# Designed miniproteins, single chains: the designs that were tried, part 54

Each design is a single chain, and the fold is of that chain. pLDDT is the mean over its residues in the fold that is shown.

## One batch from the design tools (miniprotein)

Design m1984
Fold by ESMFold2-Fast:
Structure m1984 (fold): chain A 65 residues (1-65)
Amino acid sequence: ELEERNRAYLRWVVERAPELTPGQLKADRRLLARYRAGVTAPELHANYTDAEIDALADEAVAELR
């Protein structure tokens, strides 16, 4: 199922975070924020501040646990 495959991928993204460079971690957190908000990358950039993106990423991490 598409949703379960996406959730499995995002769980892997969360689990790998300690092994990432700062740039990779920032990219992964934006991906998690997009998942949580249900928006495209342009929509995330246009409508959310960096602080809001970080909050959404933290919510996504909590949801995926």
Scores: mean pLDDT 72

Design m1985
Fold by ESMFold2-Fast:
Structure m1985 (fold): chain A 81 residues (1-81)
Amino acid sequence: MKTFLIHPAIAEQLTPEERRNLALKAIEKYGSVAIIAPDATPEEIERYKRMGVDKIIRLTPEEARAVARGEKSIDEVGEEV
């Protein structure tokens, strides 16, 4: 089973439909994945690593929304940590 984790600061800026679309696109590209904010602390990044995700991708809320809406590809805007 593939896992999708999203930082609350990004999740709260998205509708439920946008969150679902982002999750589907991210899982398809990366497998088990966490989406974090650009200002995520080293402690937050380590927490996501311990939760067993394959990839951690940094997005702004605006980039996350653009990906969810199909306006941009996740690999175009996403920064792998």
Scores: mean pLDDT 83

Design m1986
Fold by ESMFold2-Fast:
Structure m1986 (fold): chain A 63 residues (1-63)
Amino acid sequence: DEEIRRLLEEGLRLSVELVALAVELTVARKEGDEEKAEELEKRIRELQERIDRIERELRELKA
């Protein structure tokens, strides 16, 4: 229970961060800031990997 709650809270925090970065990426692309867009794409990729890891752990704990 405590572990599941902790993972859910972490996953939610990362998901909110992902949405914020996705919005920033859209703005950077519209402004033609290729350097910033590239940095944001890398951060989004890393964040997505962390979310995927949490999702896998949650599935294992709920099974």
Scores: mean pLDDT 83

Design m1987
Fold by ESMFold2-Fast:
Structure m1987 (fold): chain A 61 residues (1-61)
Amino acid sequence: SSKEKEAERLLLEIYMRNPELSQEQVRALAELAQEALDAGKSLEEVKRLIEEKAREFVEQV
């Protein structure tokens, strides 16, 4: 669907901007996005969730 393709594009942009994300963190973001889409969340909500989670991962030390 177009919504799924947009979510994939957003995930790719997040990965490209945050190369320090581990493989496990990348998988967690993809799973979060899919679960949010399956729960009927809007693309804007999905974007907010993955951006917020990516920031949390990147800021961990």
Scores: mean pLDDT 80

Design m1988
Fold by ESMFold2-Fast:
Structure m1988 (fold): chain A 118 residues (1-118)
Amino acid sequence: MEKSLEEKVREILEHLKNPDDIESLEKAIQILQDILDRGEPLTLEQVREILSAFLEKYGELVVPDELRPELAELVRSGRYTGEQVLLKVLLANVERDLEAKRTEMQEKIKQIQNKIKE
């Protein structure tokens, strides 16, 4: 069953409120990617809600250096609205947080394994 855009936005906001849960971050990435892939138009209110929740969680939006030329080109060419470009930035930041948490988990597992061998 296809979820409405409003339901997708609500689920992103819910998952962002649980920042330490890897499963929640993976679900947020999946929903953001689905919206981006379908080119679904977000309302200004929906963009504000997502941005507000994101800024509350991370304090700022970081645009990865590798995405800056692509985002600039997309804005210049008019292929994406401002909300579509923002979704790409949000997706990159959530993916970075997920990778950092996966790395931390692996490091903790390694430390536990080393202690068990003693």
Scores: mean pLDDT 67

Design m1989
Fold by ESMFold2-Fast:
Structure m1989 (fold): chain A 59 residues (1-59)
Amino acid sequence: MEEVEEAKKEIRDALGELRQSATPAQAEPARLRIVKAANRLMELGYTPEEVARIVRELL
């Protein structure tokens, strides 16, 4: 399922950006990208709990 791997990659990239952010304002775009990718996973049939687990494992 290429869409799942694409969403995971987006979360991973956004988490990298979030870790490099020095201020909340710099972190906001990365947080929004994570939310968008998480919503995409839920649209693909994942539960919010499964999405949270995926995000945690990519940290």
Scores: mean pLDDT 79

Design m1990
Fold by ESMFold2-Fast:
Structure m1990 (fold): chain A 66 residues (1-66)
Amino acid sequence: MKEKLEEIVKKDPNNARAWLNLGKIYFDEGKYEEAIKYFEKAKELYSDNPDFVKRAEELIKEAKEK
């Protein structure tokens, strides 16, 4: 799904959920710095949604602890 998500964010760079999911894939690959950047991007794009922001912050915290 990584290739599909990369294509989605190229066509719609404001798709916060696609950036979050892309970050999760990088996290699963052990690429924690890249994952954090994508989680931060997702958080910025959907800052008006508290549940989404909280989820992104939890993922950023997990990545920073690696």
Scores: mean pLDDT 81

Design m1991
Fold by ESMFold2-Fast:
Structure m1991 (fold): chain A 59 residues (1-59)
Amino acid sequence: SDVEKLVAEKEIREIGKKYGLSEEEIEKYIRKAHEALDAGDNKTLKEIAEELEKKGKEK
């Protein structure tokens, strides 16, 4: 779980910086991912991943 949180944080920061998200927006995604991991909320994790993947595919 701790490793998964670190991996998620790294990926979100890398994608966010690449696509010009603010630090505030990046922190919101990281917090949302951490909350979802703690709760076992796979739906929210999937939604975050799909949103970031869409940003990656668009630009």
Scores: mean pLDDT 76

Design m1992
Fold by ESMFold2-Fast:
Structure m1992 (fold): chain A 53 residues (1-53)
Amino acid sequence: VDWDAYIDKVDFRFRGVAQRVKSLLDAGETDPDTIISKSTKGLEEFARRLLEE
């Protein structure tokens, strides 16, 4: 298992989640539970697709 590649992938995913949170805030969403739920769902879907390879 290549740990460096794994760490880089995790960091990249974190950046994507951060951008998604910012987009939700810019859209006027201020409910923390909604922001967390929508951001987490997107990350899970992305990870699920990657694991189904």
Scores: mean pLDDT 62

Design m1993
Fold by ESMFold2-Fast:
Structure m1993 (fold): chain A 69 residues (1-69)
Amino acid sequence: KEKVLELLEKAGRALREGDVESAIEYLEEAKKLEPSLAELLDKAIEALREGDFETAEKLLKEAYILVLS
């Protein structure tokens, strides 16, 4: 759980810094560690690839809350 939270935090920071490629890499690594989040994280990655940063940020927050629950 700690590693997944760390990866989601790193993805959020990369996104705020405009580093979309690193954000996607962190999310793909998080999917490997927590398969239950795969569908949600796939939607976030797709939003990032399409330039929909608002949707990606919302989905990242949802993933973070689910990991904390």
Scores: mean pLDDT 82

Design m1994
Fold by ESMFold2-Fast:
Structure m1994 (fold): chain A 66 residues (1-66)
Amino acid sequence: KEKAFKEAAAAGARAVALLREGRYEEAIKAAKKAIEYAKKLGDTEEGRAAILSAKKIIEEAEAGLA
């Protein structure tokens, strides 16, 4: 689980960086990867928080594409 947490955090950080660069499609892909890793953490507080953060990144990136 520690590896999945580290992978989720890394993917989330990448998604934020891509979003700031205006690379919305890539930010969405990175955020989806963060959700995938966060789901491997199970129904934990950290996993739920990571999923919510990634979903917010996806919403902001999709708004940028619209």
Scores: mean pLDDT 78

Design m1995
Fold by ESMFold2-Fast:
Structure m1995 (fold): chain A 63 residues (1-63)
Amino acid sequence: SMSEQQKKIEDLLKKLKELAEKGGKPEDIDRVMGELMKAGKDDTEARQEGIGLAREARKRQEE
């Protein structure tokens, strides 16, 4: 079964994906991103995915 840490990473990626699709406040993007970086210390793939999603979320706000 998935570890609790992996479940947390998946939840954080889901939140970033929602922010990328709908837009959100920069504060919310930064908060979720910070939690993902902390949770994903040993998960380079999850951190890279999160960076991409945060970038898209920020672009969405600038449009």
Scores: mean pLDDT 79

Design m1996
Fold by ESMFold2-Fast:
Structure m1996 (fold): chain A 68 residues (1-68)
Amino acid sequence: SAEEKALLRKIMNLLLKEVSTAKASEAVRELLRMIEEGASDEEIREKILKVVDEETAEEILELLEELR
C-alpha cells in the first residue's frame, strides 16, 4: 500500500545516513522478514543496532510500530 511504501522510504532514508544503499536494502529486507515471522521488539532492536546508532534505531523502531 502507499502507506507502507511511505514508511519503508522513511526507514531507508534513515539507514542511508549511516550505511551504503546495498546494506540499507539488505537491512530493510531482513526487518520485513522478521516482522512477518513475528519477531519480538527486542530482536528487532538488536538487529537495527548492528547497523545504525541508538538514536537512529529508536526512530526506525517508531516507524516499524506503524507498519505492524
Scores: mean pLDDT 81

Design m1997
Fold by ESMFold2-Fast:
Structure m1997 (fold): chain A 55 residues (1-55)
Amino acid sequence: SMLELTARYLSAATGAPEEEILRRLREGKSPGEVARELGVDPEEAFRRGVAAALA
């Protein structure tokens, strides 16, 4: 699912567990909000996470 893929790239970008990120996304938070909560700039998290997920 798109949520699972999003959780995976955010996990790679932030270092947080994929399960924790997936839980936050399922609570209705956007990927950008989750990145900010974990102390990472959403734009930077997107760039790093997408690169890591596609490798």
Scores: mean pLDDT 76

Design m1998
Fold by ESMFold2-Fast:
Structure m1998 (fold): chain A 55 residues (1-55)
Amino acid sequence: MAEEIAAKEARRLYEETGRPPTREELVEALKKAGVEPTDAALEAAQRAAVSMYLA
């Protein structure tokens, strides 16, 4: 699902950069992966990134 793919992409970004991705980076990653940058997909991606950031 788009949300699952978005979350994986967010995790990939911070694994590679060593920091949580910004909203703009998440949108860009979703577009490049062919995933719709919907609010739901962005929230899933941000939740994954925020979990990593907070914990």
Scores: mean pLDDT 73

Design m1999
Fold by ESMFold2-Fast:
Structure m1999 (fold): chain A 124 residues (1-124)
Amino acid sequence: MEEAENLIKKGEEYAKKGDFETASQYYLEAGRIYLKNGDYEKAVEAYEKAIELSGGKNPQAYLNLGRAYLKLGKYEEAIKYFEKAIEVSGDDALTRREALRVLAEAYRQMGKFEEADYYERLAN
């Protein structure tokens, strides 16, 4: 908790200096700590800030935002952000594959087994 709050403070300091890329990384790390500790709403807030500061260029931030929504039981929001992670992954095959796997998991949680099977096959 305190560690994640200190990372948020550093992110704010770098954003004030105009270093949005470094600020985004601090928010991304804070989000990961919140997610690990079960503070899913705070993880969402941190990942959304990381995405804003990166100009939407970080597929890992979208992937982790989707995971936070999945933990909150917000499956439709999780699916939206996993799809966005796939869209912006480009040649990042590892992030794309992981996004496809968690997208399949979200569809299973909704009882949409045909969609889940489709995305599992895409992920290999």
Scores: mean pLDDT 86

Design m2000
Fold by ESMFold2-Fast:
Structure m2000 (fold): chain A 65 residues (1-65)
Amino acid sequence: MDLEEAAREIAEEVSARTGHEVELEVEDGKIVIKADLPSTTTLTGTAILAMAVAYERGLSIKRIR
C-alpha cells in the first residue's frame, strides 16, 4: 500500500472515531502521528487506536511527533 495514501486513510478513520483532528505524515518511510490533543491520556489513546487501524492494514506507526 502507498504509505502516504494509507496515512491519509488512517488519519481520517482515527479523527472520525475520536472526534479529534489527527494528522499522519510519512517521514523517511515511517508513519508519524502529528496531533494537537488536550492531554497526554487523550494522545496515548489516540496513538493506540491509530496503531490498531494501521495494523489492520499491515502497517506500523513508528513515531508520535
Scores: mean pLDDT 69

Design m2001
Fold by ESMFold2-Fast:
Structure m2001 (fold): chain A 69 residues (1-69)
Amino acid sequence: MSPEELERLRKLAEETIREVLPDASDETVQKLADVAVQTALAMRDAGFEVTEELVRRIARVIAQAYKDK
């Protein structure tokens, strides 16, 4: 995965997290997006295809879990 592709997925995760957590700080959004991207990369290493849909789904789950705290 290229640095440009990683940056694209990170931005996609940040956008998805912001939809669930509109009032979260930029630092919180970035941290949750990094977790989402890291999770997607771990799934790739386990043989799953990393798609934009997968990253968005992971990001939503993470953001919802954070919201419930």
Scores: mean pLDDT 82

Design m2002
Fold by ESMFold2-Fast:
Formats: structure tokens, sequence, C-alpha cells
Structure m2002 (fold): chain A 86 residues (1-86)
């Protein structure tokens, strides 16, 4: 499964959380990509395990509880987590 974090005007805490999940995916034999476009950072973890997918969902919940606007969408084999700072 592919996990895609889209970080808009993100706090350093949100960026670090997304990177931590993406690095776990890479350590399990996946691929990590990062892209910066203006105020948007996209972090993609390809080949993510079920464990890394669950970690991504838990991380998204924690960020939502800390005041970030979080949207989770699942399309085929891609889990997209969009995180916006207020």
Amino acid sequence: MTIKFVLKNASPAAIMAALSVAVEGELEGGELESKVEGDTITITAKGASERTVELAKETARGLAESGHKVTITEDGDTLTITIESE
C-alpha cells in the first residue's frame, strides 16, 4: 500500500510525525519520496506494510486531536492523509 502525506502550512510537529511514519515504511523495504511546493510538503511511502498503515492512521488521529485539520482518503492501494495547520 502507498501512504501519501500532504502537509499544508504544516507545523514542525506534523512534518516530523509524517516523516517518522514514512521512514518506518522505507525500513520495511518500501520507498520514501518527499516533495516541497510552496507551503505544501508531500511525503510518500510506497510499499507500506499493514503495521505502517495503522501507524499512519494513528498518527493522523493524534494530529487531529492536537488541533490540525486532518482528512483521510483511501483510493485503491493509496492512503492519502492531508494535514493542514489552522
Scores: mean pLDDT 82

Design m2003
Fold by ESMFold2-Fast:
Structure m2003 (fold): chain A 68 residues (1-68)
Amino acid sequence: DELVKRLEEGARKVLEIASTLPPEHARALLDYAVEQIRLAAEEEKDPEVREKLLELAERFEKEGRELL
């Protein structure tokens, strides 16, 4: 829960930064951030936390796509 919460706050800040960048740089940053969250989910052993991380990655990807 705390990890998910911190990553969610980090994702929000990344979206804010991405909105100030040229589209190509914003896309690269967002893609990298999504990949890092998915890797964290892949290594997570708690299935409930893993599910929340995957949901966060999908929401973040969707919001990033709508910004670009």
Scores: mean pLDDT 79

Design m2004
Fold by ESMFold2-Fast:
Structure m2004 (fold): chain A 80 residues (1-80)
Amino acid sequence: LSEEIELDYVKALARITASVTKIALDTAVKKGLISEEEAEEYRKRLEELVEKAENAKSVEEAEEALKKLLELAREIDKLI
């Protein structure tokens, strides 16, 4: 596998992680565990990290963005 394929794979993982986390976040709002205002702040943070991953020019940059996305996903999971 080339670094280009690895980079695309990491970017795909970042997109999937963000999508699943947004569903969890919407569920938390629906269940009254967090406010819509708090959810909007989390959505903004997720969007910024996805954009960082998409704009990454190296595997290392994309992996750092994915790492932060996974950390944010864990933070949101603790709210549920």
Scores: mean pLDDT 85

Design m2005
Fold by ESMFold2-Fast:
Structure m2005 (fold): chain A 119 residues (1-119)
Amino acid sequence: SAEEEELLEKLKDPSYKLSEEEIKKFAELLEKAIEEGDTKLLGKLLEALLQASEENQQAIIDYLKNSEDETYKEIGKVLEVFLAAPKEEQEEIINLLLSDDPEEQLKGAEKLKELRVKA
């Protein structure tokens, strides 16, 4: 949606500090993408997160890990491991999730699930 694209544009702007409401909205989009199996949305969210400032990345991780919601805590741990991963692995996961090939999308999701075991 236009609101989703605006949020991702703000996240990628290194001069913009996300509000708590914007951080919450990003967390809700991550949960939605994961629950619905929307690999393209998940890939876009992860790509935007990688392009974000370290301040915005940390704010999102802290919000998720400090949540009372166990799903949000788990997402936060996985994202922390993802952000610490080698650039080649980050790019591979994003490219697979954004693929138009359902088998490549599934491969991307499987690689992300492997990060959950490490988190």
Scores: mean pLDDT 86

Design m2006
Fold by ESMFold2-Fast:
Structure m2006 (fold): chain A 105 residues (1-105)
Amino acid sequence: MSEYEKLMLRLHASLERLIALAEDPAASREEIEAALEEVARLVKEIVELRPEDREFLANVLETVLGAIAARHPELRPLLEELARRFAEILGLDAEEVLARMEARA
């Protein structure tokens, strides 16, 4: 398995964990923040290996963060901060990423 394939599998697992934590009423804000930081780290590593995946990663993140924001409005400020960080990592306009995230919510 290539390094890229390993990172993509880890990203998939991290996104599933993030969604599960966001849906768990017993999950702490700190656990959700830690899961989001792991996703941000993996996205940065993937983009550094394959910059061509930037738009694909943006679409996945906008979808996942938008879905979480729709179900957990209390997390919206945290998700918006992370959407801005993802936009910076991906070299995209933060306000456009936020608008697409809201459209998905």
Scores: mean pLDDT 79

Design m2007
Fold by ESMFold2-Fast:
Structure m2007 (fold): chain A 76 residues (1-76)
Amino acid sequence: MSAEEKEMIARLRADHAALVARARSDPSFPLADLEQAVALLRGLAEKAREAGLEEVAALLEEAAAELEALAAERRA
């Protein structure tokens, strides 16, 4: 991986962890923000897969699934 790609992965991991922590601890966290994050992560996973970045794609798919589960809890 390039240094740029490595930095991107680190930022994605940090952003995901922060979003999950905030959403889990704040019941008023907007459902729309969670759904937007899921869509963005799924889009990035598709691009990563097209680029042959299987590890990145897997990470993004796991992140999207976690946020989708949280969004489903909010809808219920």
Scores: mean pLDDT 76

Design m2009
Fold by ESMFold2-Fast:
Structure m2009 (fold): chain A 89 residues (1-89)
Amino acid sequence: SMTPEFKLELEAASLILAAATYISLGKKAFKEGKYEEAIEFYELAVRYAREALELLKTLKNPNENLIKAAEELIREAEENIKKAKEKLE
């Protein structure tokens, strides 16, 4: 059966996948000139990736690849938010 630790890792992985999906949606909106919509998708990506990091930090032996993936998605989303905001100025 699934351990509580394994269930939390699956939850974190699911949140990371959601974050990556929202970055993809944000990039599509950005290419279409929908900069405000792109920002909303990137902000959702940051929220889900940060939630994944918070879950992983509660584990005694967190999966380091999942931590790295979440941190990279946060950095990418924040950089893309900056670029989209520059288009609205």
Scores: mean pLDDT 91

Design m2010
Fold by ESMFold2-Fast:
Structure m2010 (fold): chain A 58 residues (1-58)
Amino acid sequence: TAEDAYRVVRRAALAGELDARAAVESLRAAAAREPDPEQKEVLLAAARGAEEAARELA
C-alpha cells in the first residue's frame, strides 16, 4: 500500500540506505513497464507513498 511504501522508504532514507526521490523515479518507471494492470496499480500506490516520504524529507 501507499502507507507501507511511505513507512519503508522514510525509514530507509533516514538510515541513509536509499534516496527517497530515486525510489519514486524507480517505482514510476517500473509501473510504466508493467503489463499487468493490477500490479501497475500496486506500483503506482507505492510511488505515491515514496513521494510523500520524499516531500517530508526535503
Scores: mean pLDDT 83

Design m2011
Fold by ESMFold2-Fast:
Structure m2011 (fold): chain A 65 residues (1-65)
Amino acid sequence: VPQEELDREVKEALALIGIAVLKLAAERSTDPEERQRLNEAIEKAEKYLKEGKFDEAIKIVRDAM
């Protein structure tokens, strides 16, 4: 297996974990404004994830925390 493929799988897992953390934060938030910001970050991160841009997805997750 190419090293680049293994690195990609690790980054995908990190992005998925980060998105899951943001979803938990949104569900626990009682502030509508915070929930909106978190949901917007989730949507952007999921879009990058679908495009295979895992580094960009991870960055969005980190910026939202």
Scores: mean pLDDT 81

Design m2012
Fold by ESMFold2-Fast:
Structure m2012 (fold): chain A 83 residues (1-83)
Amino acid sequence: ANQFVRAAAAFALGKIGDERAVEPLIKALKDESPSVRWEAVLALGEIGKQHPSVVEPLKKVAEQDPSETVREAAKMTLEALNK
């Protein structure tokens, strides 16, 4: 599938805020494309306040992701979720 389409799908799932979006977005955190992982991080930030299952995957991304941009996005998202 096209990386732009997967990134757009992650963004749309975050905007919809459906609980069923949580598992696909957690899976998208392991996508080969840093752009897709970045969008998944932001989307989980939008809907993750009601879903504690997002915290541990985001912590792993913040500590372990090969992209510094994606790690920084995950750190900022975790800070926002901790409010």
Scores: mean pLDDT 81

Design m2013
Fold by ESMFold2-Fast:
Structure m2013 (fold): chain A 75 residues (1-75)
Amino acid sequence: MTDSELVFGILELLDERGEATPRELAEALGVPQSTVSRLLRSLESQGLVERLPGGRYALTPRGREVLARLRAGRE
C-alpha cells in the first residue's frame, strides 16, 4: 500500500469514526503503528488532522475538504 492509499484510509476512518488513536488506525488498515504515527504527524503539520487529549486524532475542516477531493479522484 502506498503512502497516498494510507493517507486516504486514515482520513476516511477519522471521518467515519470522528476520532481514533494511531493503534486503532493501524489495526483497521493492517499496517504498523509506526507507519500510521509518521503519516499522522505529517497530516497534523499540514493542518489536515488535529491531536486531541489521550492520543486521539480527528479531522480538521481542511482535512474533510482534502478527503472529498481524494474521494472524487478515486471514483
Scores: mean pLDDT 83

Design m2014
Fold by ESMFold2-Fast:
Structure m2014 (fold): chain A 66 residues (1-66)
Amino acid sequence: SKKEAEELKKKGEEARKEGKYEEAIENYEKAAKLYKELGDYKKALEADINAGIVALEAAVKKVVGP
């Protein structure tokens, strides 16, 4: 349901704030998949973009910080 997609997006946002990048990416990707199944392509694209941003944040931290 749309509510489940919103909960997954929220879990992704919370995980990102906690620096749990892998969990954030997983939750955003799950939200994107569910939004696509619901036909909400705009929300799906937004979730995919957020997953990509988090992946970049994780990669930068791995290269430039401990």
Scores: mean pLDDT 83

Design m2015
Fold by ESMFold2-Fast:
Structure m2015 (fold): chain A 56 residues (1-56)
Amino acid sequence: GQRALVRELARKELGLSDAQLDAIVAARTDAELAALAERLGISPRQARSLKAALLA
């Protein structure tokens, strides 16, 4: 996958920092990822999609 492009789009469209994207990748459970999504102002579905794309 094109991880660099995914990070650039997330920064531009969702206002997420690289540190916040790293936190999404580091989340180990769906519950942890959902709690992080709520804190970042995105949906749990968006957080799951971002994690999958960043790990591709």
Scores: mean pLDDT 82

Design m2016
Fold by ESMFold2-Fast:
Structure m2016 (fold): chain A 79 residues (1-79)
Amino acid sequence: MEVTIKLTFVDKNGNKVGEKEFVFTDDPEKQREAIKELIQTLEEILENGWKISSVEIEGPEEKKKEFEKALKETLENLE
C-alpha cells in the first residue's frame, strides 16, 4: 500500500516558494524516513514564516482520510 502526500508552500505575500512530495509505503524503514522528512519540511516552513497553500493526498480512500486528519492535527498543533 502506498500513500503520496504533495504539499505546496507560499510566503507571507501568497507567492509560491516550493512544493514537496512524500511517499509512504508498507516498508517500515521507508515509512519512518518519509515521516522524518515530512516533519523536517514542516519545521522549515514554520522557521521561514511560510504557509501550506494546498495538500494533495493520493492512495487508498481509507488511508487518505487517516493521513489528511493526522496532517491537519499536526499543522494545528504547530501553529
Scores: mean pLDDT 76

Design m2017
Fold by ESMFold2-Fast:
Order: structure tokens, then sequence, then C-alpha cells
Structure m2017 (fold): chain A 75 residues (1-75)
């Protein structure tokens, strides 16, 4: 199902982060969000990690946008 594909993309993103491959990690987390059903816990976690990554890269605007989307799912 879409949840399994979203989880796989999320896990691939975590593996890429573990290797220091930030660009590949971002692509996998974005794919996890695209594959996840509305309100998915996987999408919520992917948004939280994208917010963290963009904050570390100094992109405060993108980090804030992803935090807002994570909060919408968590509500």
Amino acid sequence: GDEAEAQRAFDEGLAALGRGDVETAIAHFERAIALAPPGSPVASRAYALLAYIYRELGDEARAAAYRAKQQEIAA
C-alpha cells in the first residue's frame, strides 16, 4: 500500500542522512510525503525531519513552512 511505500522512502531518507548525503535524504523525505495518505504519521515525521534539515542548512523560511505542515497533521 501507499503507507508501505511511504515508509520505505522515509527509511531510505534516514539511511542517506546516516551517510551524510543530505540532498538524497531531502529527495527521499519529499517522496515519502508524496506517497503518504493524508494525516499519515510517516508524513508527519518526514515534515519534522525536513524542517530540521533546512534549519541546519540556514533556510529558516523552508524550515518554518515544514514545521507548519507537521503541526497541521499532528492537530
Scores: mean pLDDT 85

Design m2018
Fold by ESMFold2-Fast:
Structure m2018 (fold): chain A 67 residues (1-67)
Amino acid sequence: MTREQFDLEVEAALLYMESALLRKIAERLRKQAPVLGEEGIKLSEHYEKEAQRLEDEANRLIAEARK
């Protein structure tokens, strides 16, 4: 494994961690929906979309590292 491949895998790991954190935030917001109302639901959907974007980016970096 080259240093460049290692750096890409590290960056991908950080993006996976960020994605996981955003999904946990979205889950907590959904559980608090009875208190937060419509805005809480919209915010949870926003974080879920952002989490998916970060996961997709991490997957691209892993694919590059495996070349």
Scores: mean pLDDT 81

Design m2019
Fold by ESMFold2-Fast:
Structure m2019 (fold): chain A 68 residues (1-68)
Amino acid sequence: MLEEQIRRIVEEAKRRVTELARKGKLMEAIKLIDETAERLRALGASDKQVNEARFELLRAMMEAARAA
């Protein structure tokens, strides 16, 4: 189902975003967040789902960057 596909994509992106942020690669992390948002839109995700995913990934990035 679409919701399951969205969840899997967001979970994979969150893992990669936190890895990049811990390494100080914030620009690459931001690019990955944007690419993930476009992939979700291509799959038919709603604006709400895309925005929620972007906020979740941005928060994960900021928390990982603070911990580094």
Scores: mean pLDDT 84

Design m2020
Fold by ESMFold2-Fast:
Structure m2020 (fold): chain A 67 residues (1-67)
Amino acid sequence: MLKEIRELIREVGRLMDELAPVDPETVKRAQELLSQAAVFYESGDYDKARDLLEEALALLRAKLAEL
């Protein structure tokens, strides 16, 4: 769980950096999901944190695929 969440956070961050100069609006949405995931992570709700991170990752990947 914790290792998977760290890997998801790292990947989301990488894609946000890659997409930031092209689509800052999508990056802002991903940042909002990442912030929500952080709240659940701190509360120990790792399942919700993972789901939100996977949603952010899917959003970023879908946008990069359009380019």
Scores: mean pLDDT 82

Design m2021
Fold by ESMFold2-Fast:
Structure m2021 (fold): chain A 78 residues (1-78)
Amino acid sequence: MVEELKKKAEEHKKLGEVYEAQGDYLSAGQHYALAGMDYAKAGENEKAKEYFLRAAEQFRKAGQEEVAEAYRKLAEEL
């Protein structure tokens, strides 16, 4: 159900925030990316775009420049 996807997205969002606050940028990026995917599946394209961009920022801070660019482009397609 769409509500289940939104709940999963919020859980991934909160985990991303926790890892970001701890300076674990790789884990933060992974959880923000999962939140973006779940929001996209739920049809919430604006939130999906927001979390893909946040994932891209975290991956860039983690030195994962190619992965960061991929998520930035994915956000632009929404």
Scores: mean pLDDT 88

